Designed miniproteins, single chains, continued (3). Designs and how they scored, part 89

Each design is a single chain, and the fold is of that chain. pLDDT is the mean over its residues in the fold that is shown.

## One batch from the design tools (miniprotein)

Design m11274
Fold by ESMFold2-Fast:
Structure m11274 (fold): chain A 67 residues (1-67)
Amino acid sequence: SKEELLKELKEKAEEHERELLRRYLAGMSPDEIRALTEEFKEELKKELLEKGYSEEEAEQILRELGF
């Protein structure tokens, strides 16, 4: 269901944020962190499109996740 998918994507987003925080504390620059965040956002969009969501629906879901 959409609710189950949103929960899974939220968990993935939270794990990604934790990984970026670890890399930031290890000395990764803010520009590199921003680039990795944009790459992750694009990968999530592709996954949503492959699962049958429209581009508009995918963008709406990404906004709900804070992107």
Scores: mean pLDDT 81

Design m11275
Fold by ESMFold2-Fast:
Structure m11275 (fold): chain A 91 residues (1-91)
Amino acid sequence: SREEAEKYYNLGIEYYKQGKYEEAKKYFEKALKIYEELGDKEGIARSKYYLVMVKVLLDDYSDTLEYIEETKKLLKELGLTVEEVKKPLEE
């Protein structure tokens, strides 16, 4: 569900802020899977953006170029900036 994806995304952000990058990666991957199933392009872009960030911090460069290019494409399609993707989800 969207609520489940948002929960996992927010957990990913919490762990990211704590420097717990492996846990952050796990939750962003869970959120991404659900957003992809829902076709939520904004959720996909946000999750991929943070996955690139945590993967780089973990020295895990797998899929990072692909994720960067996909995120760029989605942001352009949605008319969103990187700064807008970095904003928290509105409560």
Scores: mean pLDDT 79

Design m11276
Fold by ESMFold2-Fast:
Structure m11276 (fold): chain A 80 residues (1-80)
Amino acid sequence: MLSDELLLTIARLWVEQAQQWLANASSLSPEQLAQIVHQVGLFVAGLGAEIAARPDPSPELLALYQQLVSLQQQLQDILS
């Protein structure tokens, strides 16, 4: 398992990056957007597994996970 500190740092970076991609989605090609949705989805799955492996996940980790799930869905909706 990744440390909580490292996982929080990585999750925050992914949230920031996903927000930037969402804000700039109209300037991305469908192929670029599909690749982004795939990459965000892989990270969401990995983060979910890391959270599930913890007996008491922090509220911040849960909030970041919920933000990423929402951002992934928004990116997927634009692609669809």
Scores: mean pLDDT 86

Design m11277
Fold by ESMFold2-Fast:
Structure m11277 (fold): chain A 70 residues (1-70)
Amino acid sequence: SIRDLIRERRLEEAIEALRRAAEGKPNEAQVLALVDKAEEALRAGDEATAMAALSEAIDVLEDPSLARPQ
């Protein structure tokens, strides 16, 4: 699962999996914004911020009512 990729610190794979899972979903834009934040954090070497953003993206993907404007 995508959560397993995050736990294993396979963050690039988690980013790709989240982008694919969000395609065509009503909350796609919100999930992609969080995934973009995670990708930027990874490029900056901030793994903790990337992991937090990816975890939030999964929560939004599973329950759109928990979505935060970002």
Scores: mean pLDDT 79

Design m11278
Fold by ESMFold2-Fast:
Structure m11278 (fold): chain A 57 residues (1-57)
Amino acid sequence: SVTEINIENAEEFARKAGDEEALKLVEQAKTALRDGNEVEAILLASKAFALAFKKIF
Protein backbone atom coordinates (compact mmCIF):
# COMPACT_ATOMS: atom_id res chain seq x y z
CA SER A 1 0.00 0.00 0.00
CA VAL A 2 0.99 3.67 -0.28
CA THR A 3 1.08 3.84 3.53
CA GLU A 4 3.56 0.92 3.72
CA ILE A 5 5.79 2.64 1.13
CA ASN A 6 5.65 5.92 3.09
CA ILE A 7 6.68 4.11 6.30
CA GLU A 8 9.58 2.42 4.45
CA ASN A 9 10.71 5.80 3.07
CA ALA A 10 10.51 7.36 6.55
CA GLU A 11 12.58 4.47 7.97
CA GLU A 12 15.30 4.89 5.32
CA PHE A 13 15.42 8.66 5.94
CA ALA A 14 15.58 8.16 9.72
CA ARG A 15 18.44 5.66 9.31
CA LYS A 16 20.37 8.12 7.12
CA ALA A 17 19.83 10.86 9.71
CA GLY A 18 20.82 8.57 12.61
CA ASP A 19 17.80 9.85 14.53
CA GLU A 20 16.77 7.33 17.20
CA GLU A 21 13.54 9.21 18.03
CA ALA A 22 12.51 9.16 14.36
CA LEU A 23 13.21 5.40 14.24
CA LYS A 24 10.98 4.89 17.31
CA LEU A 25 8.18 6.76 15.53
CA VAL A 26 8.67 4.50 12.49
CA GLU A 27 8.23 1.41 14.71
CA GLN A 28 5.09 2.96 16.21
CA ALA A 29 3.79 3.64 12.66
CA LYS A 30 4.38 -0.02 11.72
CA THR A 31 2.44 -1.12 14.82
CA ALA A 32 -0.44 1.26 14.06
CA LEU A 33 -0.67 -0.08 10.49
CA ARG A 34 -0.66 -3.71 11.72
CA ASP A 35 -3.53 -2.77 14.08
CA GLY A 36 -5.45 -1.33 11.10
CA ASN A 37 -5.07 2.30 12.16
CA GLU A 38 -3.87 3.82 8.87
CA VAL A 39 -4.49 7.44 9.94
CA GLU A 40 -2.22 7.08 13.00
CA ALA A 41 0.38 5.23 10.89
CA ILE A 42 0.46 8.12 8.37
CA LEU A 43 0.77 10.76 11.12
CA LEU A 44 3.56 8.87 12.91
CA ALA A 45 5.49 8.29 9.66
CA SER A 46 5.15 12.00 8.83
CA LYS A 47 6.50 12.98 12.26
CA ALA A 48 9.44 10.60 11.80
CA PHE A 49 10.21 12.12 8.40
CA ALA A 50 10.04 15.68 9.79
CA LEU A 51 12.40 14.88 12.70
CA ALA A 52 14.92 13.20 10.39
CA PHE A 53 14.74 16.14 7.97
CA LYS A 54 15.51 18.62 10.77
CA LYS A 55 18.56 16.59 11.80
CA ILE A 56 19.96 16.38 8.24
CA PHE A 57 19.22 20.00 7.25
Scores: mean pLDDT 84

Design m11279
Fold by ESMFold2-Fast:
Structure m11279 (fold): chain A 60 residues (1-60)
Amino acid sequence: MEEAEKLKEEAEEAAKKGDYKTALELYGRAMQVANEAGDTKLAVEILEKAIEVQKEMEKK
């Protein structure tokens, strides 16, 4: 399923499991779909979640 909401949920599950690489890939795809649909609010929410995941990855 290529719906932004579904991709966001899958990304959140990956992040909860500590699979940050998969989470970032899914968040990126979700943001693309949300932007194509004109859902700026959802795209911003996804971006914020992706930034938190990136911060966790950068800590090492």
Scores: mean pLDDT 78

Design m11280
Fold by ESMFold2-Fast:
Structure m11280 (fold): chain A 66 residues (1-66)
Amino acid sequence: SKFEEIHEELRKAAKGSLYISSSTAIEILKKFGFSEETAKKLVNKVEENGRVNVVRLLEEVRKLLK
C-alpha cells in the first residue's frame, strides 16, 4: 500500500533513528503525491526544532489516507 511504502521510505531516511529533518520529511511526502502545502501542514503538526518523529508523522499520514 502507499502507506507501507511511505513508512519504508521514512524509516530508510531516519537511518536507525526515530527522527528525520522536517525538509526531508516534506520531500518524501511530495514524492508520494502529497502537495507541498499538505506535506508542510502534516510536518508542522509533529515538528520539534526542525525535525520530526517518524512514528508521529506516520500517524498523521494514516489519518489522511482513511
Scores: mean pLDDT 83

Design m11281
Fold by ESMFold2-Fast:
Structure m11281 (fold): chain A 58 residues (1-58)
Amino acid sequence: GRARELVIDHEVARIQERLGLSPEQAEALRALMLQGVPAAEAARQLGLDDVAERLRAA
């Protein structure tokens, strides 16, 4: 629903700002999270191993 999409958009924006994702990486992360994949798992699937590590450690 809209609320879930807005929460995911906000979370992706915070991750992009904090971890320095490109716009393309942020959009790919958003797409996986909208499918129900947790942020750290989504980053892992995209080959962003350092991003996945930082998200897992948080």
Scores: mean pLDDT 81

Design m11283
Fold by ESMFold2-Fast:
Structure m11283 (fold): chain A 65 residues (1-65)
Amino acid sequence: SVSKFTALALQAIGAQIEGLLEKVEIENDEIIVYIPGGSEEARKAAEELKELAEEKGIKFRVVEL
């Protein structure tokens, strides 16, 4: 079975493959997503992932480039 953390990390990687996120990093059980500056679509995608992380108790950080 896939852990909640792994499932969310795979969703973030999916958003990166779709071109919504520039980069996804995993460090110390935290998911870090990097978004291009000025992209409202990327910001919304990152905010949706952050809400899912909050609901699941997963550490999540958004970095705007």
Scores: mean pLDDT 84

Design m11284
Fold by ESMFold2-Fast:
Structure m11284 (fold): chain A 62 residues (1-62)
Amino acid sequence: GSSREDAKKQAEEEIKKLLEKGEKEKAQELATGGVRNAEEAGDEETAEILKKIAKEFGLEVE
């Protein structure tokens, strides 16, 4: 999607799918990469949303 809401839903669903398959390492990389990309782009709101999603699933992002 192109909206922030679409990006949030896409990231959440993709992370959930990876975790359901036991691919925690890939889920962690996706979450970390997403936060990094959002912060680099100056999109603080998207970065915060992705950090919250990662925390909810027990993933660590900085």
Scores: mean pLDDT 76

Design m11285
Fold by ESMFold2-Fast:
Structure m11285 (fold): chain A 55 residues (1-55)
Amino acid sequence: LPTDEEIREEFEKMSIEDLEKIYEALEEMYKLTGDERLKENAKIVKEVIEEKKKK
């Protein structure tokens, strides 16, 4: 089972633009399905975006 840290590391390899697109897609899918895992993944993506902007 991938840990939150492993998922975060994969997102760290992506560009900010790609991460923002993923964040929007996850938010849209969450609105359609109500799947809490999509919301949790969106939060991780947002955290990675903010961390990359800090760099």
Scores: mean pLDDT 77

Design m11286
Fold by ESMFold2-Fast:
Structure m11286 (fold): chain A 108 residues (1-108)
Amino acid sequence: EEEEKRKEELIQRAVDIARKAGLSDEDITRLEEALKKLPLDIQEEVVGLISEAYAGLLTPGAIRERFDELLANTDDPEVKEALREIEEIVLKINERSQAQLQAFLDSV
């Protein structure tokens, strides 16, 4: 019961961040479906990465390194495929967030 609620909260947090970053509805749907395939512990780690990437706390290289570590510690092919899809989306979130910050600074 608690685990299911936690997974729903994590997915909603990730979706909210992706929308704020200005991702397309298609990319947001891909992110949501991929996150649903992850076990709770990996989902928590990944949503943390999404939050850090949006906040500008991670470089693209650091994002790739963190996902490589998750992939190395996972034996499930479905989870590995989901992680690769999420990595591409997290990199887009990071790029869009940085572009939004620059546009804001240029407007002032």
Scores: mean pLDDT 83

Design m11287
Fold by ESMFold2-Fast:
Structure m11287 (fold): chain A 80 residues (1-80)
Amino acid sequence: MISEKELKKAILEITLAVGRSAARSQGNEEAAELYSKALDAVNKGDFETAKRYVEEAARLTGDEEFGELVKKQIEEIEKL
């Protein structure tokens, strides 16, 4: 069976993909790129950089509640 860490990472990848799609649908290419960079940072184990990219992307789209949700998902993976 998939590990808890891999499951949480898969859920985060889906959540970041949703954020990227929403940003693109609004024409906010900068925010979409930041969500892509956040995923890359998570894959490299750079959780601090990932959280900064998510915070900036959420600020650009005005969806800071979504940004806080994603940051919490990153923190849960970081603790494993």
Scores: mean pLDDT 84

Design m11288
Fold by ESMFold2-Fast:
Structure m11288 (fold): chain A 75 residues (1-75)
Amino acid sequence: KKEAIEKAKELLEKALEALKKGNKEEALKLESEAIDVLVDNKLYDLLDKFNEIYDESNGDLEKTLEKSAEYLKKA
């Protein structure tokens, strides 16, 4: 579980970095890979939290990625 959370966090941090460099396609791919890690490891509570963060961020991808990565860092 801890290793899966660390990997998802790393993927979200890479997605945020890609987005800041203007590579939205790479950012979305890395975000999708992070979600797949959570699904494969049955971390559905974290998926629910990501949806909550997305709603709270009004669908802002950069804010969603930043807050989601910070959340996983504390998990």
Scores: mean pLDDT 80

Design m11289
Fold by ESMFold2-Fast:
Structure m11289 (fold): chain A 96 residues (1-96)
Amino acid sequence: MRRELILRLVGLSIRAIGLLIDAEKNGDKEKEELMKELIELTLELLRLVEEGVLSDEEARELIELLEEALDNIDDPEKARELLEEVRKKLEEAKKK
């Protein structure tokens, strides 16, 4: 299970980097900022998964939220809300 979660996080990072490059080419500063935040949260989640801080179920829920944010990147308000939810859940996990 954990190997599958790590591969999903790596895949998210690759997809987000591709979209970041496209946003820069199009001058879409809002999408660029959202992609940078998504990459930051994806890398933090990967670190917590590797450190064993999160259960596989908790990690899967957060990965699904990140994937949903990426799929809704053309809706900046929705993407931002999803990224905020991930950030809050990651902060909760760090306090545990």
Scores: mean pLDDT 83

Design m11290
Fold by ESMFold2-Fast:
Parts: structure tokens; C-alpha cells; sequence
Structure m11290 (fold): chain A 58 residues (1-58)
């Protein structure tokens, strides 16, 4: 797998934040289904979305 750039992590992380805001939940409350939907929206893998979310929660 190609490593994510800092810009890509930030872009995916922002998409996850926006998604959580739309649903009225925190990033820590995202389900596996939510992760898959974010991945489809941004054209990333679910693994990469999970990484970006974990990076936001650090």
C-alpha cells in the first residue's frame, strides 16, 4: 500500500469530521459502516480513513 501524504491524511480527516458533524456524532463514535461511507465519498480505502480518524483523535 502506498503511504498517505500529510495533505491526504488532512483531506480524509476533514471529510470524516464533516461526516460526523452531519450525523451529530463524535469521531470516536464512527461505526465501520460510517468509515466505509466516508471512504466511498473521498475515494480512499477504509483502512486509510481509520488511520486519518486515529490521527485526529491523538
Amino acid sequence: ATPLSAEEVARIGQAAVDYAREKGISLAELSDEDIREIAERVGASPRDVRFAVEWELR
Scores: mean pLDDT 81

Design m11291
Fold by ESMFold2-Fast:
Structure m11291 (fold): chain A 65 residues (1-65)
Amino acid sequence: EAEEYLRQAREYGIKAAEYLRRGDLEKAEEYAKQAEEYARKAVAIDPSAIPQVLQVVEETKKVYE
C-alpha cells in the first residue's frame, strides 16, 4: 500500500525531471504534482516512509543534473 504509492511517486518524479531537462516546464509541473500527491498518500498511511520519500526526492534531483 504505502510501498505502492512510493513507487508511483518515484516514477512521476523521474518523469518530472525528464520534462524539466527538456525545458517543458508545464509537463514537469504536472508530473511533479503527481509525485507529491502519491508521496503524501504514502506518508499518510505510514509516516515511517518519510526517509524513503526524501531519498526519492534526492534521486530525482540527481537525474536532471
Scores: mean pLDDT 73

Design m11292
Fold by ESMFold2-Fast:
Structure m11292 (fold): chain A 64 residues (1-64)
Amino acid sequence: MSDEQKLNILKALESPDPVIREAALHEIKKLSIEEIEELIKLAEKMGKTDAAKQLREVLEEKKK
């Protein structure tokens, strides 16, 4: 996954539009565990705590 794609996903997760956020979450659910972990690290580095929290919830669901 490119850095540009990662930034676009994080931006979508912080969108005020719930439709855009849900679309981003559905795309994230298709990613591998490793790709989701990379997104979490990037979100934390950028101070996007809400995005990081949402990504951790998806990771937890995928791990079950």
Scores: mean pLDDT 81

Design m11293
Fold by ESMFold2-Fast:
Structure m11293 (fold): chain A 56 residues (1-56)
Amino acid sequence: GADEEAARAAVGRAQEHLAQGDVEGARAALEEGLRAVRDPEARAGLETALKELERL
């Protein structure tokens, strides 16, 4: 659905930022995804990605 597509797009943007060494840009992309997405499963995926990023 739209929320799942938005979550995947946010993860994709975060991966692009990480490929450039931009950890703050990656975090911002995931946080923007969380603001746009309301589906609990999609949100859980984004929150997991943010937790993984915090361990870098």
Scores: mean pLDDT 83

Design m11294
Fold by ESMFold2-Fast:
Structure m11294 (fold): chain A 66 residues (1-66)
Amino acid sequence: AEAEAYLARGKALIAEGRYEEAAAAFRKAIAADPNYAEAWQGLALALARLGRLEEAAEYAAKAQAL
């Protein structure tokens, strides 16, 4: 599915250290499936790597609530 493809792309971008692009890929996964907990976790991780810790914590909590 499209959401799964964006999640896979986001994970690959994290491995490459491309955190801004990873965050964009995870946001596309969430847009395709807002209940996709792994996509919210991925977005939180990418934002944490970018130093956006408040947003990272919020999205990590969202993933856990799903």
Scores: mean pLDDT 87

Design m11295
Fold by ESMFold2-Fast:
Structure m11295 (fold): chain A 62 residues (1-62)
Amino acid sequence: DLAKEINERLKELEKRDPELALRTLDRIMEVLKSIKDEEEQLRKQLEIVEQAERELAAREAA
């Protein structure tokens, strides 16, 4: 279930970088308000989470 995967990944972000997780949640909330199609909302949420994961990885590598 994609929604569960997104939630699990957000919880991992919160454990590793709570500030980044909050910013990621804010971006997701904007998507949910702007996009009416549920499937498109899920795809956009996944993109946002993946972007945050890349940002976290870059910070950890630096």
Scores: mean pLDDT 80

Design m11296
Fold by ESMFold2-Fast:
Structure m11296 (fold): chain A 85 residues (1-85)
Amino acid sequence: MTRRLEEEARRLIDELVELLRNRAPMEEIERVARRLEELLAQLPEEVQLRLAAELHSRALLVLGLATPEEVAAARARFEAALARA
């Protein structure tokens, strides 16, 4: 069950990142984002946080709001925080 939900969540993240890259209408972005939120709520907290961090990092890169170096540094901090839990 959980593995299928994680795979579908990853697919929705890919779709959402593509919509953001192509500057799709907000209605389409919101539709995919809502579907992703519903799936993430069904996953363990650690998996939710990991997938949310991946989406956030990829969104910042495609929107030009962060550099690859900034994203790598933020991800390293997040992974270190998870490892301490």
Scores: mean pLDDT 77

Design m11297
Fold by ESMFold2-Fast:
Structure m11297 (fold): chain A 65 residues (1-65)
Amino acid sequence: KDEEIAEEAIEALVESVKENNVTDEQLEKALEDLKKKLIERGVSEELAEKAVEEARKEAEKAKKE
């Protein structure tokens, strides 16, 4: 359940990065917003932090390709 919410949010963020050629500042803001949104939806702080780390890795990979 919480993992599905995190995975969907990560995919949406990575797709946005690919489509909009976001700056590093915009990416960091999106990652902060992701963490807040996950916590608001009932995801634990630890899981939200792991999701942000995963999203950062996927977004960096998307920016290089």
Scores: mean pLDDT 77

Design m11298
Fold by ESMFold2-Fast:
Structure m11298 (fold): chain A 99 residues (1-99)
Amino acid sequence: MEEELDEEVRVALGLIYLGIGNVDFNKGNYEAAAESYEKAVELLKGIDPKLEAQAYVNLGKAYYKLGDLEKARSYFEKALQLDPNNEEAKKLLEEIDKE
């Protein structure tokens, strides 16, 4: 279907934005990383729940580094709604709850 071809392109672009966000995150550019991860979420939405969950985990980590604990928590919770077995999101939520 034409929709499946569009979804393949969206997944490829989503992975590119995850990569861009990871580069910015590793450089300490957490705001730029968050913007790239938000684009990845938009591109991956409704196509692959595990990739969308990973984008939410990365977005939550960026907001955690920016000091926005409420947004970080919300994004980790969204990741677990999409992928309940995401051990990274579970651990990061437990870390926020201990603060």
Scores: mean pLDDT 84

Design m11299
Fold by ESMFold2-Fast:
Structure m11299 (fold): chain A 61 residues (1-61)
Amino acid sequence: MINEAEVEASFYLMAGTIYKKMKDYKGAAEYYRKAAEALEKTDPELAKELKKLAEEYEKKA
């Protein structure tokens, strides 16, 4: 019952959060986008939210 998409999304979310703490908003946006792509089939609602978050950070970069 291990969901590979969920595991990959977790790694991308972690990376995005680290880049955000470093004030690297472009890096944060990139990894939140990757997390959204990984979750599109499993959790499309969360994927949509992560895409919006990535767009917001891209505007800050």
Scores: mean pLDDT 78

Design m11300
Fold by ESMFold2-Fast:
Structure m11300 (fold): chain A 64 residues (1-64)
Amino acid sequence: NLDELMEEATKLLKEIEALKKAGKPIPEELLKKLEELKAKILELASKEKNISRKIALELWGIEL
């Protein structure tokens, strides 16, 4: 489900941001998880038939 993937990626981004603000090292596991979610989002974007949603997904996947 796309909405679940977007929510999971948003949670990871917020966790990484919190670690950066605290001056703590970012675990490689979190970065790897973001890359995996990015790949899944871009794959869904390639299969998306709604052009507006496809563009939004591609932009979001690139920004991750």
Scores: mean pLDDT 75

Design m11302
Fold by ESMFold2-Fast:
Structure m11302 (fold): chain A 74 residues (1-74)
Amino acid sequence: SRAEELLERAREAIERGDFETAEAYILELAVLAQASPEVLAELGELFKRAKEASPEERKRLYLEVVELVERHVA
């Protein structure tokens, strides 16, 4: 499905450290899942917090964001 493809691309981007691309795929996935404006705002705040983390911790935090969005798609 398109959702599974976006999820895979987001994870691949995170693994290579391309967090801007990962964020774009995650947001597209959230919109596809018809996430509420409140959820979209929360994702924006979570991305800001992840960017403030160390490089090592940042990958883990972005993967947690992906898991949060996946729960809305399922």
Scores: mean pLDDT 80

Design m11303
Fold by ESMFold2-Fast:
Structure m11303 (fold): chain A 65 residues (1-65)
Amino acid sequence: MEEEFERDVLIAFVEIIVGIGLSTKDLEGTRALLERFIASAPEEYQEELRRVAEDGLKYLEEKLK
């Protein structure tokens, strides 16, 4: 369950970044930070992290517009 734990932790960080973006109302900064975070993550998780980030950014866009 080591891989599942690391994956869940990385997903939690993506969710935290989106939450901060919602509080600061900074969509562009949040997107840029998420892109950098995902690019620095292990390649094995990047696809799943992108999906979580895309869902979070869509939610953020809907809340800010």
Scores: mean pLDDT 81

Design m11304
Fold by ESMFold2-Fast:
Order: sequence, then C-alpha cells, then structure tokens
Structure m11304 (fold): chain A 75 residues (1-75)
Amino acid sequence: SSAELLRLELQFTIEVSRILEELMKKGAMETAIEVGRLANEALKEAREAFKESPSEAQAILQQAIDEMRKLAEEA
C-alpha cells in the first residue's frame, strides 16, 4: 500500500538525516554530498521495487543505510 511505502521512506529519511548531521558536525562535506546522492538513488530504486515486492524495497533501503553508515564511520 502507499501508506506502507511512505512509512518505509519516512524511516529511511530519518536515518539519513541523522547520518548527515553527524557528517556536518565533522565538517565532512564531500562525504555528506555523497550520502545525499546515495540516499536519492536508493529511494528511486526502492519505489520501483515496492511495486513487486515490499520486502525487496525494505532490503534496498537497509543496504543503503548500512553503506551510508560505513561512509560516515570512515569520514
């Protein structure tokens, strides 16, 4: 349902915002821009995947969060 997709997108956006706040505090601007780019691509991919499989969309968003957290830790 559209409500379930919105819930997944909202949770993802909250996590991305937390990662961006951490990067901004560190002054890691280039990494913050890359995280923003990856987040946008993951949302587009998840929206398409959700049409066939909500679980696939959730997996895409979770993998993106894990990758973004790794980038933030290495920044």
Scores: mean pLDDT 87

Design m11305
Fold by ESMFold2-Fast:
Structure m11305 (fold): chain A 91 residues (1-91)
Amino acid sequence: SPLDVTKEVLEIMEKATVEIQKALKAGDKEKVKAIVVETFKKASELFKDVFPELSKEMLEYAKQVEADPSQALALFDHAAGKVLLLYNILS
């Protein structure tokens, strides 16, 4: 269901947040970029059949981070906020 998919994406983003925080403490900018890009690609695949426009938006965020890694944290926070709002609307 749309609710179950959105919940799964939130759980993936929560796990990614912990991994990002560890990479930031280690000063590993390349790992932060890799985690953020992979998270967007996973979210896109999960949303593909239930929210196709949001799926496309997640892939666009991944491309933006690949082109400019300095945007990784800002785009991740923005996307996580969108998914949380969607979850609250559906639940």
Scores: mean pLDDT 90

Design m11306
Fold by ESMFold2-Fast:
Structure m11306 (fold): chain A 60 residues (1-60)
Amino acid sequence: ESEKAHEAIQKIVDGEKITPEEAELARKAVERMIANDTERRSPREQALAVVDELIEKALE
């Protein structure tokens, strides 16, 4: 599961086209990464907004 999510995120960063399924996996992985951050609080809403924008661009 995490392997496919990581691959989807890599495609988004590289500007490659992704499928709706890969977009869902990428969102789930990012949400999990943010939730697992116990060292310092990050601006979760801001981080998710940026990731969603990148995913929307990759889905086009």
Scores: mean pLDDT 68

Design m11307
Fold by ESMFold2-Fast:
Structure m11307 (fold): chain A 68 residues (1-68)
Amino acid sequence: SMSQHERFMLELAREEAGLEREEFLEKAREAAENESIEELEKLLGIDPKTLEERLRELREQLAAERAR
């Protein structure tokens, strides 16, 4: 499960990106469950703009995995 801090930072980034909360969190959880936890953890310790950029990278990885 995501920590309160992770959820807060993800909601903040989601609001900035204009994404639906449920869809955004679902993608983030799936990325974390697929051995992206370390990247997600580092991402949550950085600025919101950098967080958004890192989330785009994770989203791209997730999309590539789903295309398999």
Scores: mean pLDDT 56

Design m11308
Fold by ESMFold2-Fast:
Structure m11308 (fold): chain A 60 residues (1-60)
Amino acid sequence: MKEEIEALSPEELAQRAVTLIREGKNEKELDLILEELSKRTGVAPESIRAVLERAVATEG
């Protein structure tokens, strides 16, 4: 799981996170994706989650 997440591009990580948010599933996987995005961008995981949740709400 963690190694698979580390192999994804930032765009792929964001797409997977958006899918998990829409499905309301796999919060553990979502947390790992947000942590990896935070590590790559220097933005807090909570801030990344808020941006992605807004994107999901706008697309619905």
Scores: mean pLDDT 77

Design m11309
Fold by ESMFold2-Fast:
Structure m11309 (fold): chain A 75 residues (1-75)
Amino acid sequence: DLSQSVRNTGIVVGLDDLADRGQRLADRIVRRGDRDLVREINRSLGRVGRAMRRGDRDLAARIFRDMVDWAGRRL
């Protein structure tokens, strides 16, 4: 479930205020059938995971914030 993955990722990187917003945006993107946006979100979540594995929490949070921002703009 993409929307749950987005929410859980936002919580893990310490952006609880954006986690719920990101979840709602991901849900809307999936409902619209925008497969290109779904793929871009999955790529961003992968980049967040990679930053977290390197211990770079600041980069992980920045990637997550940027993802929520551009996803909202493209809806």
Scores: mean pLDDT 87

Design m11310
Fold by ESMFold2-Fast:
Structure m11310 (fold): chain A 75 residues (1-75)
Amino acid sequence: RAAALREAIEHLERADEALLAGDRETAIKHLRQAAELAPEVRELVERAIEAVRAGDYLTALQLIGEARARLRELL
């Protein structure tokens, strides 16, 4: 369980890095992987994907940060 949550956090960190680099497709790929590994943050991650698709990178980064914080509380 803890291993899956840690891997999900790593994917969320990779998504954050991809967004800062302007790589939307890579960000969405990592967000999808995080949602599969951690159902607890799936709704936040799906909202982040929608924000990325809308070009609202600030909202996407905020939602990724919230998802990471929630997963860290579960470890």
Scores: mean pLDDT 86

Design m11311
Fold by ESMFold2-Fast:
Structure m11311 (fold): chain A 59 residues (1-59)
Amino acid sequence: GGEVGPSVFSRDGEPLPPEEQEELHRRAAERSREVAELLKDDPEMAENHEKVAREFERR
């Protein structure tokens, strides 16, 4: 634990607080999983998106 993902910045270019960055990472994982479900007709792409989602969920 404690591994920080890539820094996320607001539109104004200032870094977001850690709690907001964690929420954004969680939502990114959720969206990646949703895209994987939509790409079931392309199993290679679906697998890549599921891998990315799991990586975000580990943080």
Scores: mean pLDDT 67

Design m11312
Fold by ESMFold2-Fast:
Structure m11312 (fold): chain A 60 residues (1-60)
Amino acid sequence: MLTIKTNPANEEAARKLGKALGAEVVVDPSLSDDEASDSLEEVAAKAGLTVDEVVAILRA
């Protein structure tokens, strides 16, 4: 099961990707922006998404 760890600043992007992939989203306000971004990239890569596919999901 895929899990996206994020902070409030990145929550919208994480929620969009999580819905598209069926992944769980955990919002932790103590998580840094770098840690949140790394988690998002790792989950997208594990799901086999290209950068263009991620951008398309986030624009929807």
Scores: mean pLDDT 78

